# Designed miniproteins, single chains: the designs that were tried, part 109

Each design is a single chain, and the fold is of that chain. pLDDT is the mean over its residues in the fold that is shown.

## One batch from the design tools (miniprotein)

Design m3806
Fold by ESMFold2-Fast:
Structure m3806 (fold): chain A 65 residues (1-65)
Amino acid sequence: TRVRITAVTHPIVNLTTGEVFEPGETIEGDVERIVVDEETGMGSITLADGRILLFDRSGIEIEEL
């Protein structure tokens, strides 16, 4: 499934490159896996192209395209 991920109040970090997406920036990609820690709200999304994105669930939006 292709998604758009928007940083809203917290940045998103690409763990494979070290690239940081600041609030207001968007990332698009095909989702392989999403994992969220229910206690902390921290999560990661793995995209089909191999990118691994780290985020705070409370500070982002994810929409299907």
Scores: mean pLDDT 83

Design m3807
Fold by ESMFold2-Fast:
Structure m3807 (fold): chain A 97 residues (1-97)
Amino acid sequence: MSAQVSSQAYADNPPLFSMDTPEVGFAETTAIAAAGNAQAGIDPELALEAARNSVRTLQDLLDLAKKNKAPKSIIDRIEYSLKRAEEALRRAEEAVA
């Protein structure tokens, strides 16, 4: 009974994907914050590494979403966040150079 209700409730968007949505936003925010820290001269090497890790996380999430045939809206969101994280990484790299 409870299993049947759970199965129905999560048919289009399983709980794992709900958890991945906050992670996408967190990774994007982390990359942007890291770029800001690098530009301000606050632990620039550590900030650069954090931005690189955020981009990697978003790439992995995008690959997972595509493999699982996630809704286009979710794929578009991850791609947008990845693009912004990559732009943040470039700013961090320029600040360290």
Scores: mean pLDDT 73

Design m3808
Fold by ESMFold2-Fast:
Structure m3808 (fold): chain A 85 residues (1-85)
Amino acid sequence: MEVYVAIKSKDAKKAEEAIRELGGTAVADESNGVVVGRVPSILDAMKAAEKVGGVLYVSETPEGAIEAAERFGGTRELAEKALAQ
């Protein structure tokens, strides 16, 4: 089942690329070190976070991922844009 994710990493762009390579969609907020997106599975979310040494939050709802992105220092606007893809 596809899940929503927020990742906190100093290499947000690399985390975005990792999600896309795994068949997901994501947008990186490089200034705040936050990535928000969707991945095909929880295992894919874990693989993306592991590649960048990031902190991962996984949610079954877009709202959960948006809230996690804000908690990580990102913005609602960017999180909503990421999940609109």
Scores: mean pLDDT 83

Design m3809
Fold by ESMFold2-Fast:
Structure m3809 (fold): chain A 66 residues (1-66)
Amino acid sequence: MRPPVLDVSASLSPETRRLAEEVARRLEELGREVDEQGHTPEALDRAGRRAQELVEELERRIEEER
């Protein structure tokens, strides 16, 4: 139950899975940035916006592939 993106890995091509891994790493970096800034509303909002864009791009790739 640790990796958040692995739930769909069985249905993904290797290329899309690689993108999912990159997105997961970027999300982890955003989480660390928020943690460093002390979970301020601005930091959470900014990280949330970036995370949403990353996830939407990954979802678009998944839909195009499958």
Scores: mean pLDDT 72

Design m3810
Fold by ESMFold2-Fast:
Structure m3810 (fold): chain A 63 residues (1-63)
Amino acid sequence: SMGAEAAEKGGVLAQARYGEVVPSEVGREASRLAEEGRYDEAVEVFRRAGLPRAAELTEEMLR
């Protein structure tokens, strides 16, 4: 789904632009929630893991 793809791309862009490494388990959980349409929860997964750039970029792509 577009949601899952946005969460995955958010993590990749956070690492490429800011050096913020997203653990695979965190990225997978966020993508699953986004695939289910739970966009706010997907973004919160990144924030709770201490990944503010992945959260911000994912939120922007889901708007």
Scores: mean pLDDT 82

Design m3811
Fold by ESMFold2-Fast:
Structure m3811 (fold): chain A 73 residues (1-73)
Amino acid sequence: PSEAQLLMGEALIRLSHGDYGGAAELLRRAAELSRNPETRELLLQAAEYAERGDGDKALRLLNEAGLLEDEYE
């Protein structure tokens, strides 16, 4: 896995535990490391929803970003 993918996995764990601030920070770091502009945009949107406490939308966007990242080898 890439460093971005590892940070995304940690962000997922933080979101599942209600640590929205920690998740948002990790999502922003993953976005900076991503080479795919679509993945970056989804991760930044996920971070924004995490900061708002909208865990469901943050998780949806994070899962979508993960699928896109796996397509760009």
Scores: mean pLDDT 82

Design m3812
Fold by ESMFold2-Fast:
Structure m3812 (fold): chain A 94 residues (1-94)
Amino acid sequence: SELEEARKIVKEALEEISKAMEEKEGEEIEEFEKRALEEKLSREEIEERILEIAKKAGVLEKVELLLEAIRRAAAAPSLEEVERLVIETAERLR
C-alpha cells in the first residue's frame, strides 16, 4: 500500500509538471523536442534544457527531484532499491 500511495503521488506530480510546462512554455517544449531530434543532443544537454523550461514554468524543484530520482534508479542494483527510491521521492514531493 505504501508503494501504491507513493506511485500515486509521483504520478500526480508528473501530471502537475506536464500541465504547468504545457500551459506556460508549450511552444518552447515543442521547439526543444524538434531540436533534440535534429541535433542529437547529449543526455546532459537534454537535462539542462528541461531544467531551463521547468524554471520558466515554476516547477524547477519538482523536476530536479524527479531527475535525481531517475538518475539514482538507473544506478540502483535491485528492484527493491528502486521501490525504496520511489517511496523516498514521493515523501520529498509532499
Scores: mean pLDDT 74

Design m3813
Fold by ESMFold2-Fast:
Structure m3813 (fold): chain A 80 residues (1-80)
Amino acid sequence: MRKYRITAPVPGTLTLPDGTVIPAQVRYVVDEETGEVVKLAVQPAGSDEVLGFDATYDPEKKEIVGVNPATGAVAVAPAP
């Protein structure tokens, strides 16, 4: 089974489907074999809930972008 590590939280943003932007603490879920960020664990400000997002790297902005396909919410954090 592949091993994953979760990084320390970094400041990021969560954009809700209605366009509301809220600050969030974002942890990267990293595949230990490849070093690739595969998921984001996103904790919105004022919430104890942690949301999982599939991660995509944007090389132009040097950001990791996570999209929740069920809700359309978007999380953004700086690339590690």
Scores: mean pLDDT 76

Design m3814
Fold by ESMFold2-Fast:
Structure m3814 (fold): chain A 77 residues (1-77)
Amino acid sequence: SITLPSDPVVAKEVRESIAEAERLLEEGKPKEAALVLQFTAGMLYIVGALEEDPEVREEHHRAAEQLEALAKELLAK
């Protein structure tokens, strides 16, 4: 389970990334699913690094770490 950031725009991007990965998994494409999650995680790290509020920054970085962990899990199966 992924903890969504409190920012509704960022939360929507994370949800859309997960939904896209789920569709790719149904198509038998775990490698592409993992890449989608990794790209979204990379973007969250960049946006988080530019964030002035340390609590909001931590939310973005936590979501990114969880997406990377999910991608790693998909590749291990």
Scores: mean pLDDT 84

Design m3815
Fold by ESMFold2-Fast:
Structure m3815 (fold): chain A 71 residues (1-71)
Amino acid sequence: SLEEEVGKLVYEIESLRPYFYNKEALEKMKELVDKIKELLEKYRDSPEAQAMLDFADRLKKSIDERLKKLE
């Protein structure tokens, strides 16, 4: 299901959380967030997809803010 596919990507992102200070890990997390957004593009009219998109947008903002601090 969509939820299972997104859940797997979220799990990979969460496994990288302890490395939220590491530029390589943050860039990997950003790639995973972009994959979530690509998957959700096909289901954008679903309430479940909208909630997941909101989550992905928040996470991307956090990653971008951390990457700026490492520059």
Scores: mean pLDDT 76

Design m3816
Fold by ESMFold2-Fast:
Structure m3816 (fold): chain A 69 residues (1-69)
Amino acid sequence: AIDIQEIKDIIKIILDNAVKENPKRKLSDIEETFLKNLPEFAESRGLPKEVVEELKKEIKKYVKELEKK
């Protein structure tokens, strides 16, 4: 079974690395880029569509946390 929490943790790592590697990009641009690539990420991991919607919420929440740092 796919652990949704493990996938969320992987997404947070990807977002942290994207911010670290692109310090001059706006967080909103990083969020938009990741959301556009999320279907491909989900397909590569075999994730069901219901999990994709949950991951969209997690991405938006985590970007808000990164905005404060």
Scores: mean pLDDT 78

Design m3817
Fold by ESMFold2-Fast:
Structure m3817 (fold): chain A 80 residues (1-80)
Amino acid sequence: MEEVEKLKKELENIYVRALIDYYIAKQLGDKEMEEKYKKVIDLINEKSEEALRYIRDGDYEKALEVLKSAIEEANKILKE
């Protein structure tokens, strides 16, 4: 449970930063950066919902896998 909480918090931190950067890019008219951060936001929303379904079903192992994968994928997009 503590592991799920830690990964959720890490993913939430990435989400908040991406959301801020998305609005900054949108304000600056940087379409490329806007699209990049929107992909991160959309990815985290989709994966968070998937992880919550696994948690609801009691499948914490799958939830951890989804959260970890989402963090790795989000960070990969951000490094592009």
Scores: mean pLDDT 85

Design m3818
Fold by ESMFold2-Fast:
Structure m3818 (fold): chain A 65 residues (1-65)
Amino acid sequence: MEITIEVKVDTSKLSESQRRIAGLQAKIEARQKALDLKKKLAQEGKIKDITVTAYAYIDGEKINL
């Protein structure tokens, strides 16, 4: 079983400084959501057969975490 977490950010209306902050926050949020989900799955005894993958998308560009 595979679970995918996606965090999407549109920076088209943001200033350059806001774009940098939004990009960093998206990566942090995606990583945190993946960790929280893995923790819940471990508590439920389901983590053994489940792969959790997380991605951030900034203006449609896929960023690995």
Scores: mean pLDDT 76

Design m3819
Fold by ESMFold2-Fast:
Structure m3819 (fold): chain A 85 residues (1-85)
Amino acid sequence: DIDAELDKAREEVLSLVTPEQKERAIELIDKIRELIKSFKDPGLQRFAVRAVRSLVELAKKYNLTPEQILRQLEALINSLEKVLS
């Protein structure tokens, strides 16, 4: 279930950012969810969900700053938007 995987990633990202950045983090995750759901290929949807999970795992492993986490989410959005073009 794509929604369940993204809801889990959302909660994990929110635990890694500052309170002031939570609104922005929610906005970025919701945009990623929208883009993933717009893909017609189930393989691309699964690939994108795995990319989000890998980003969260790397953020935890390397203790990325909140600013770095938000930048990586923005980079992922840009990559996903290019797939839809």
Scores: mean pLDDT 85

Design m3820
Fold by ESMFold2-Fast:
Structure m3820 (fold): chain A 75 residues (1-75)
Amino acid sequence: SSRVEELLERLRKEGLALAEKMKAAGASDEEIQKALAELMVKYLEEEAKKNPEDEEIQKLYEGAKAMKEATLAKL
């Protein structure tokens, strides 16, 4: 849906801005990966709570949680 596309585009832009800010501050790639995973989960959790019957958003949120867990397991 256009709403999901807008949400993902906002998340992409905010994630890019966060990564650039963290790089400028001397953060490691691992710290940046962790922060981006946390940002994605936080945004999708809020959307999932607002739309509990939206299967597309619920799947995105579950995918984000799994990605965060996988990212943390490799750090």
Scores: mean pLDDT 82

Design m3821
Fold by ESMFold2-Fast:
Structure m3821 (fold): chain A 62 residues (1-62)
Amino acid sequence: AEEKQQRIQELVDYAKQKFPNSQANEDHLKALAEYVVNNSPPGATIEQLKKNLEKAYPALFP
């Protein structure tokens, strides 16, 4: 859905701003953002999704 894609992009942009020197490419950030959106409860705020993204971010670097 359009709303879901907008939220995913918002999270990708946030991750780039929060971790500007990250070795993660855009595809990895998008996959992580999709994972966060899909595993968050319906109606989660963008602020909650950003916190969940930060918590999950280390999983890109096992």
Scores: mean pLDDT 76

Design m3822
Fold by ESMFold2-Fast:
Structure m3822 (fold): chain A 58 residues (1-58)
Amino acid sequence: SAMSDEEIERTLASAERALAEGDHAGAAAGLKELQKNEHLLSPEQRARVEEIRARVRR
């Protein structure tokens, strides 16, 4: 299940919005999907994934 560039950007934006709203479960779900496609991410997108990961606490 390779993601398109639009799907990657939409998923990143959705996860970042979920974090801003305190929805850590929603952010974690988006992060899980991005994790499977990390090889398709730009360095900037990877940095955003790491920022989301650092802010999501169990």
Scores: mean pLDDT 81

Design m3823
Fold by ESMFold2-Fast:
Structure m3823 (fold): chain A 114 residues (1-114)
Amino acid sequence: GGKEAAEYAEKAAEAAGKGDGEKAGEYANKAGEAAGLMGEMSAGVGAMAGGVGGFSEEAAEGSRRGVERGARRNGSSGAALGAGAAAGGAYSGSEYGMEAGRRAGLAGAEAGLE
């Protein structure tokens, strides 16, 4: 349910902030599944949660790498994952959320084009 989706999204954001893109992608995938989202959208959820969580360069870079690795692990859906992350970051309204979303969006789009 929604509580489980939020819990996994928070774990994905934490992993992304630590630079652990592999765990960030894994937890983002679980968050997407719990919310009834397709697995390919889950890395965007993790990047969005990371953007809301703080004002740090490490969080933005972690979110970018998390989305990139999640997109590669989930196959050719990277462009959709990246676009979702960018939109989520922009919507959060925080300076760092917008920048994290933008970087994650670009990384996801690039991974999806490989």
Scores: mean pLDDT 48

Design m3824
Fold by ESMFold2-Fast:
Structure m3824 (fold): chain A 74 residues (1-74)
Amino acid sequence: PAIKRYQVTVEVLDADGNVIHRAEAVTASPEEAVQAIRDALEAAGLRVEDSVIEGDASLEGDVLRLHVTARPKA
């Protein structure tokens, strides 16, 4: 079946691996999920181009759960 919602958890880490920002969002589209990730990085003072972004995804019924971790580039 089609994915009906995206549950996004974003953790932004500093250079030492400490969580400096955490955001959660529930969105209806992949475009909104990407925007939630961008908003979390901006809130933490990180630029997308200066960040390493890693994530995993799991599908539970009609919900795609995304756990995203962002950190500064070395």
Scores: mean pLDDT 82

Design m3825
Fold by ESMFold2-Fast:
Structure m3825 (fold): chain A 79 residues (1-79)
Amino acid sequence: ETQKRLEELAERIYKDLKEVQKKAKEDNITDPVFQKILKLSDEQIKKLATEIAQLVLEGKLNRESFLEIIDKIVEEEKK
């Protein structure tokens, strides 16, 4: 049940994040957060969506935790 909710929410967030990437490209958005999202690969967006979904289900999603996840996902490019 919890795992199914996480997967369904992650898929929804993934679609929303892909829309954000598209809008950032089309509108030439210079905002630093949108620029970070624009640089993420498809695999990184999927991971970001899963991490956000987990925080939402735990009631821990806020501006700070969202930015921390983006930075964490960007750091995974070290691999």
Scores: mean pLDDT 74

Design m3826
Fold by ESMFold2-Fast:
Structure m3826 (fold): chain A 85 residues (1-85)
Amino acid sequence: DPELERLLAEVAPLGPLAVALARYYYEVFNIPLSPENVARYLERIKAGEITPVDELEQEFIDAVQAGDDAAAVEALDRLAERRGK
């Protein structure tokens, strides 16, 4: 998907978690997130402004707050699998 590849390339400088978050929103919700929107959303998670709906969302938020990008990406992949199937 050329549109998805372009979005991920724009977000890539913000790191692998930002890329995973942009992919998640595009594939699950059809929302193209700008680098600014991705960065702001991650800042809101770190500030405790995002309330988890379930244990998997809590796992994602906890990983982001801990700076564990790998665990956060794994949690996003599982969230996408749950909704994308």
Scores: mean pLDDT 79

Design m3827
Fold by ESMFold2-Fast:
Structure m3827 (fold): chain A 70 residues (1-70)
Amino acid sequence: MDSLKQAALDSIDLMIQMYPEFADELQEAKQLVADGKLDEAIKILRTLGFEHGLTEALNVINLLLDLQRM
């Protein structure tokens, strides 16, 4: 597994623990990352970060964008 992909998955797991109110959306994003559906995962994380203020989601988006460029 890519180190960037693993870092993104680990960061989403931490966010699920920190934000249980968004656990369903974060679990969906985690599954999309695991399946390599990075654009769909980024869409969910952008909504959480920009509309709901989960700043940790913005860091995960940066990891996923870097992974897409590889």
Scores: mean pLDDT 84

Design m3828
Fold by ESMFold2-Fast:
Structure m3828 (fold): chain A 69 residues (1-69)
Amino acid sequence: SALEEKVRAAFEKYDKDGDGLLSREEAVKVLQEVTGLSETTARAAVHDSGKEKFSLEELIELVKRMAKS
């Protein structure tokens, strides 16, 4: 889907070390870029996930959940 493609592009952009994982701060940036949520809202969503690191698949699921709001 277009949403998954946007998440993948943003993920690759913010995965600076190429380890296939994003930190919470990087995940916040991707969530803001893809969904247009404020930093506060995106940070809350990332925190509420309970995860410290995000794979591409985990971030796609988080974005899908938030995009339905």
Scores: mean pLDDT 79

Design m3829
Fold by ESMFold2-Fast:
Structure m3829 (fold): chain A 63 residues (1-63)
Amino acid sequence: STQAPASILQQLEQVKQKLPLASSPSERLKLEEELGVLSIAAAVYQDDALLDEVDQLHQQLES
């Protein structure tokens, strides 16, 4: 399997750190947009581990 570039993985780490702190609708919307970008990157690079992690984070954001 292929892996996403380090820059994409750094974006993932930033989203993971921001997610528990997001309380406003605008903050949550921005995180949804960032997760969308990461989801596309996971598909482009065929990074199944990244795709699974993005799906988990998306569920956390929706909860």
Scores: mean pLDDT 83

Design m3830
Fold by ESMFold2-Fast:
Structure m3830 (fold): chain A 68 residues (1-68)
Amino acid sequence: SEAERLAAYRALMAEIAAAVAALRAEVPDGEVDVEAGEDSITLTATSATRTVTRTVAIPEILRDELRL
């Protein structure tokens, strides 16, 4: 249903926001880049001294709709 897909999308956005917040806490003054793949979203925090990556899985129900 549309409500089910919308709920999954909101949950994914919340997970991405949490991952961004965690990266910003781990790499202060770092730049956070977001790259969407076929089945996952990769977040990369880069500073002058380090690079940290986190990956968030895209639920199967959203994969056909999140073709970025």
Scores: mean pLDDT 80

Design m3831
Fold by ESMFold2-Fast:
Structure m3831 (fold): chain A 75 residues (1-75)
Amino acid sequence: MEDAELLRQRGREEGLPQEVIDFAAELVREGRSPVQTMKAVIDTFGLDDETRTRLSLALGRTYQELARRLEEQLR
C-alpha cells in the first residue's frame, strides 16, 4: 500500500489530474510494472506529451524511492 500512496504524492507534485493519479495508484497497488501502468493510463485517458512526461517522472520517482527504502532496510 505504501507504493500506491507514494505514487499519489509524486503524482500530485508533478501536477497530474486526480483521476490519472487514482487510476495509476490502483494499478501500482495491484503490482503492475511502471511500463504496464503508464501504457494503461495513456490508453485510458489519451494523455498529451506534457502529461505523459509528468506521469513518467512520477512513476520513476516512486520506484527510485521504493528502491532507496529497500536499501535502507538492508542496513
Scores: mean pLDDT 80

Design m3832
Fold by ESMFold2-Fast:
Structure m3832 (fold): chain A 68 residues (1-68)
Amino acid sequence: MARRLVLSEADIEAGAEEFARLLGEEGGQDAEAVRAALLEAAPDFDTLVEMMTAAGRAAGHEVVVRRA
């Protein structure tokens, strides 16, 4: 039941944009405001990867990121 997702750096960036969009739509907040908050919480790529991995785990998935 646990699934492994292997993502590139570009996939993480695209995923962050989609995540901000979904949160803005469901929470009644602007996607830009959610994106700004995400950038504040994850100021660098390594922090963003850690947050995305934690979110994936909460959803029952394991996220592995391949770095260039």
Scores: mean pLDDT 63

Design m3833
Fold by ESMFold2-Fast:
Structure m3833 (fold): chain A 85 residues (1-85)
Amino acid sequence: SPVTPESLRITITNPFTGEEFDELVDLMAAAMAALGEARDPDGTRRYVPSKEEQLAVMRQILATLPAGSYQQKALEANIKRFEES
């Protein structure tokens, strides 16, 4: 199996409602899919984003979230954890 957007997802460490978790996961999956759209001639994905590229995408998503929202706070916490890993 190719490296998928799921392998590039942030790990949310605090409890979420299912709705809030799914919303963040969908946003991350869409953004990571855009980074990984490069394909070989046989149609397989060949591009694996670096940690820095993944962080850049997370920060772009963070900028689109409402200030002070639970989603913003959750993503900020996960960005910090991902930077430390």
Scores: mean pLDDT 59

Design m3834
Fold by ESMFold2-Fast:
Structure m3834 (fold): chain A 63 residues (1-63)
Amino acid sequence: MSELERRAVELARGSGGTASAIGRALEDGLISPEEALAIAERTRAGELSGDEGAQEVGRLARK
């Protein structure tokens, strides 16, 4: 796991669904570390709820 991946997971901590979704998608190679970090930062800033962040991870993993 890269430092960017660890950073994304740490930033998403406490957001429940978002942290779980980021970790799983990174492990499966479905999103980039940069994509994960961007979602985690938006969730930490309150721009995305935990559920919204998890949905955004799902969107990127599918597209």
Scores: mean pLDDT 74

Design m3835
Fold by ESMFold2-Fast:
Structure m3835 (fold): chain A 78 residues (1-78)
Amino acid sequence: KKEIVKNYLLKLLEGYKRGEIPEKIQEEISKFVSDLINGKPVPITTDEGKTYYVTLTQDEVDEILAEVHEKLGEEEKK
């Protein structure tokens, strides 16, 4: 389930980075990340429109956030 959460978050943040997401949706993204960090179930919508509620451990959340940050940062990779 980790890959589903990572892909969904990447899709949301990629749109946000390009300024395509309205400010009102930024609050939903913030809540999503906050709930994820606090170990609460988060709604993940797949490409086919199916919604799943996923709960991850702190370690899994940290790993996903690190990968997402690295991929969106487009900075030097060492």
Scores: mean pLDDT 69

Design m3836
Fold by ESMFold2-Fast:
Structure m3836 (fold): chain A 86 residues (1-86)
Amino acid sequence: MRTVIRSREEAEEAVRGLEGFVELLESRKDEFTPEQQELAERIAERVRRLRELVRNDAPLAEIQEQLAEIEELVEEFMEELKKAAE
């Protein structure tokens, strides 16, 4: 599912939530396979880029596009966790 960003406040909340998710991933990285670690690192890199866009007052459309990419990577990461759990 895609998050819709309608304001700067919603963009800030989305980035903050993703930064918290990245911190959780880093705290648990030793539990991950190499493939899961690579996905977690890609998510972290994209979240840092999203933070820069928000900091630089980028158009909401650009923030929305980056958020969509991050959400796709999170979905891939969750599917890799499911495969490992089976």
Scores: mean pLDDT 80

Design m3837
Fold by ESMFold2-Fast:
Structure m3837 (fold): chain A 96 residues (1-96)
Amino acid sequence: GAELLEEAARLAEKGGYWDAVARLTIALMTYAMAKRFEKQGKYDEAAEAYELTAKIARQVADELAKSSDPVAQRMAGLARQAAEEFEKKAKELKEK
C-alpha cells in the first residue's frame, strides 16, 4: 500500500507532476494517521483514515489515467492498486 504511493510520488516528482506530488503526499500523511489509530486500537477512526487515503489515491489515479504519457499511466496504476489495498484494509477494520 504505502510503498506503491511512495513509488508513485517519486515518479511524479521526477516527471514534474506537482499536483500529483501534493496529493500523494497528503495520502501518505493520512496513511500515517490510519496506522497510528490502528496501533491505538481505534479501528473505526483507522478505517476512516484508510478510506480517505484510498479516495485521494483513486482521484490521483483517475486524473493521471487521462494522460497519454506512459509515466502518468504507470503512476495511475500504482495509485489505483494502493487505493484498492487501502479500501480492503478499511473494510477489514470495520468488521472488527
Scores: mean pLDDT 87

Design m3838
Fold by ESMFold2-Fast:
Structure m3838 (fold): chain A 96 residues (1-96)
Amino acid sequence: KEKWIEELKKKGLSEENAKAVVNMVSTLPEEKQERALKALTAIEKVKETLDPRSKEALEKAIEELSKYLSEEEVEKVKKAKSLTEALVVFISNLLS
């Protein structure tokens, strides 16, 4: 896990965001971790470069994508403590 944090920091993520991504990816089955890690890394990097208005638009886009999830999956997304956690739930369901 430490090696993943170091690689994400090399890609320009903050240590806090790198740790969040790695912790979330670690909750997924091993066969899905590599794919989820790359997807979450790209999303977090984009989110960090957006101004507040653009970040709000991204959050609304994620909410719109939640319409394609089941009612149970939507509840899991709503219970997420952060946008990163919500994205992990969303990606996990897409990979299931």
Scores: mean pLDDT 60

Design m3839
Fold by ESMFold2-Fast:
Structure m3839 (fold): chain A 89 residues (1-89)
Amino acid sequence: SMLIQVYNELSNLYLALGQVEEALKSSIEAMKIQLSELSLSPEKQQELQAIIEEQKQLLEEVRSGQLTQEEAVERLRELDTEFSRVVQR
């Protein structure tokens, strides 16, 4: 989907601009769309939904000032990597 690619590109752009909250919002939207468009097993859907919930939790930690920008970027990259790994299994 072009829309998934656009949100992923927006997330990367926001990270380059230091806009971690907006990057997280864009990443979450990409993940939600990908989950809705893919014909996945119930087990994979559950795993991917759990990663989306972790990404939402990360957004709340960023909003509350609990994380440095560097820590937030690292965790975002880890969650994006994990999501892609589950999709590709």
Scores: mean pLDDT 84

Design m3840
Fold by ESMFold2-Fast:
Structure m3840 (fold): chain A 78 residues (1-78)
Amino acid sequence: MKKVTGTGITKDGKIVTVEDMSAEEAARKMLEAVGSEKGYGIATNEKGQRAGGYGTVEELVKLAEEVDATHITVGPAE
């Protein structure tokens, strides 16, 4: 399975990072770190292309697959 880096940004600006996880595991961990079942996510690939969306673990995974992401960032809702 494809491995990604996950970064979670809490409401107070604290950064939580996980590495070498599947997109599903990274999305789940980042949403747990933010303290929500849904969050605003940005999937970024090796080419620097981005796709952003709000959703659950499943929706964030779909976003990551769409751009062939290497990174997933989850933060407070915009």
Scores: mean pLDDT 76

Design m3841
Fold by ESMFold2-Fast:
Parts: sequence; C-alpha cells; structure tokens
Structure m3841 (fold): chain A 97 residues (1-97)
Amino acid sequence: DNADKAIEAFKKKNFEEEAKLEILVHTGAMSNPDDAEAWLNLGKLYLEQGRYKKAVDWFQRSLQVDPSNTQAWRNLGQAYQLLGQDDLSQQYFQLAE
C-alpha cells in the first residue's frame, strides 16, 4: 500500500518526503472525497505533526464516508486523549469496539 509506505517515510522526518506525503494524501482526499482511507491517512499525518484539532476534523470526515471504520474511531479517541479530553476519548474508544 503506497499510503502506508508514504506515512512510514514521513516518520523518518525527511523534508521532501513530508512535502510529498502531504501533497499525496491531501490531493487524494480532495480529488475523491468519498475515499474514507484518504481522509483517515490525512488525519494520521496531522496526528504525527501534533496538530490534534485538525486531525480530529479529518478523522470525522473519514467517518462521515465510512462510519464502520474502527481504526478511524480509535484514532479519533487518541486525538481527543492528546487534547486532554479524556471523557470524549473513552467514549470514542468504546465505539471502536
């Protein structure tokens, strides 16, 4: 999967790969807004950057397309935990089960 490989490249903190990952994920989501995985990957990218509020927005967009995606619910719970909203975090982790 090219998206998983791109996210792994971003974790290596290379500037050119970070720029390519943002273009790839953002362009994919904008070109196909019904692609829940593209929105999910954009959310994961923003979580990695510490942009938790923006990550929440992208995970919510993914769930609007595919509410059965347990990974998106887990990532949303993690984003709320990182924002210090423990009650919301616990509720979303329960929805992931």
Scores: mean pLDDT 73

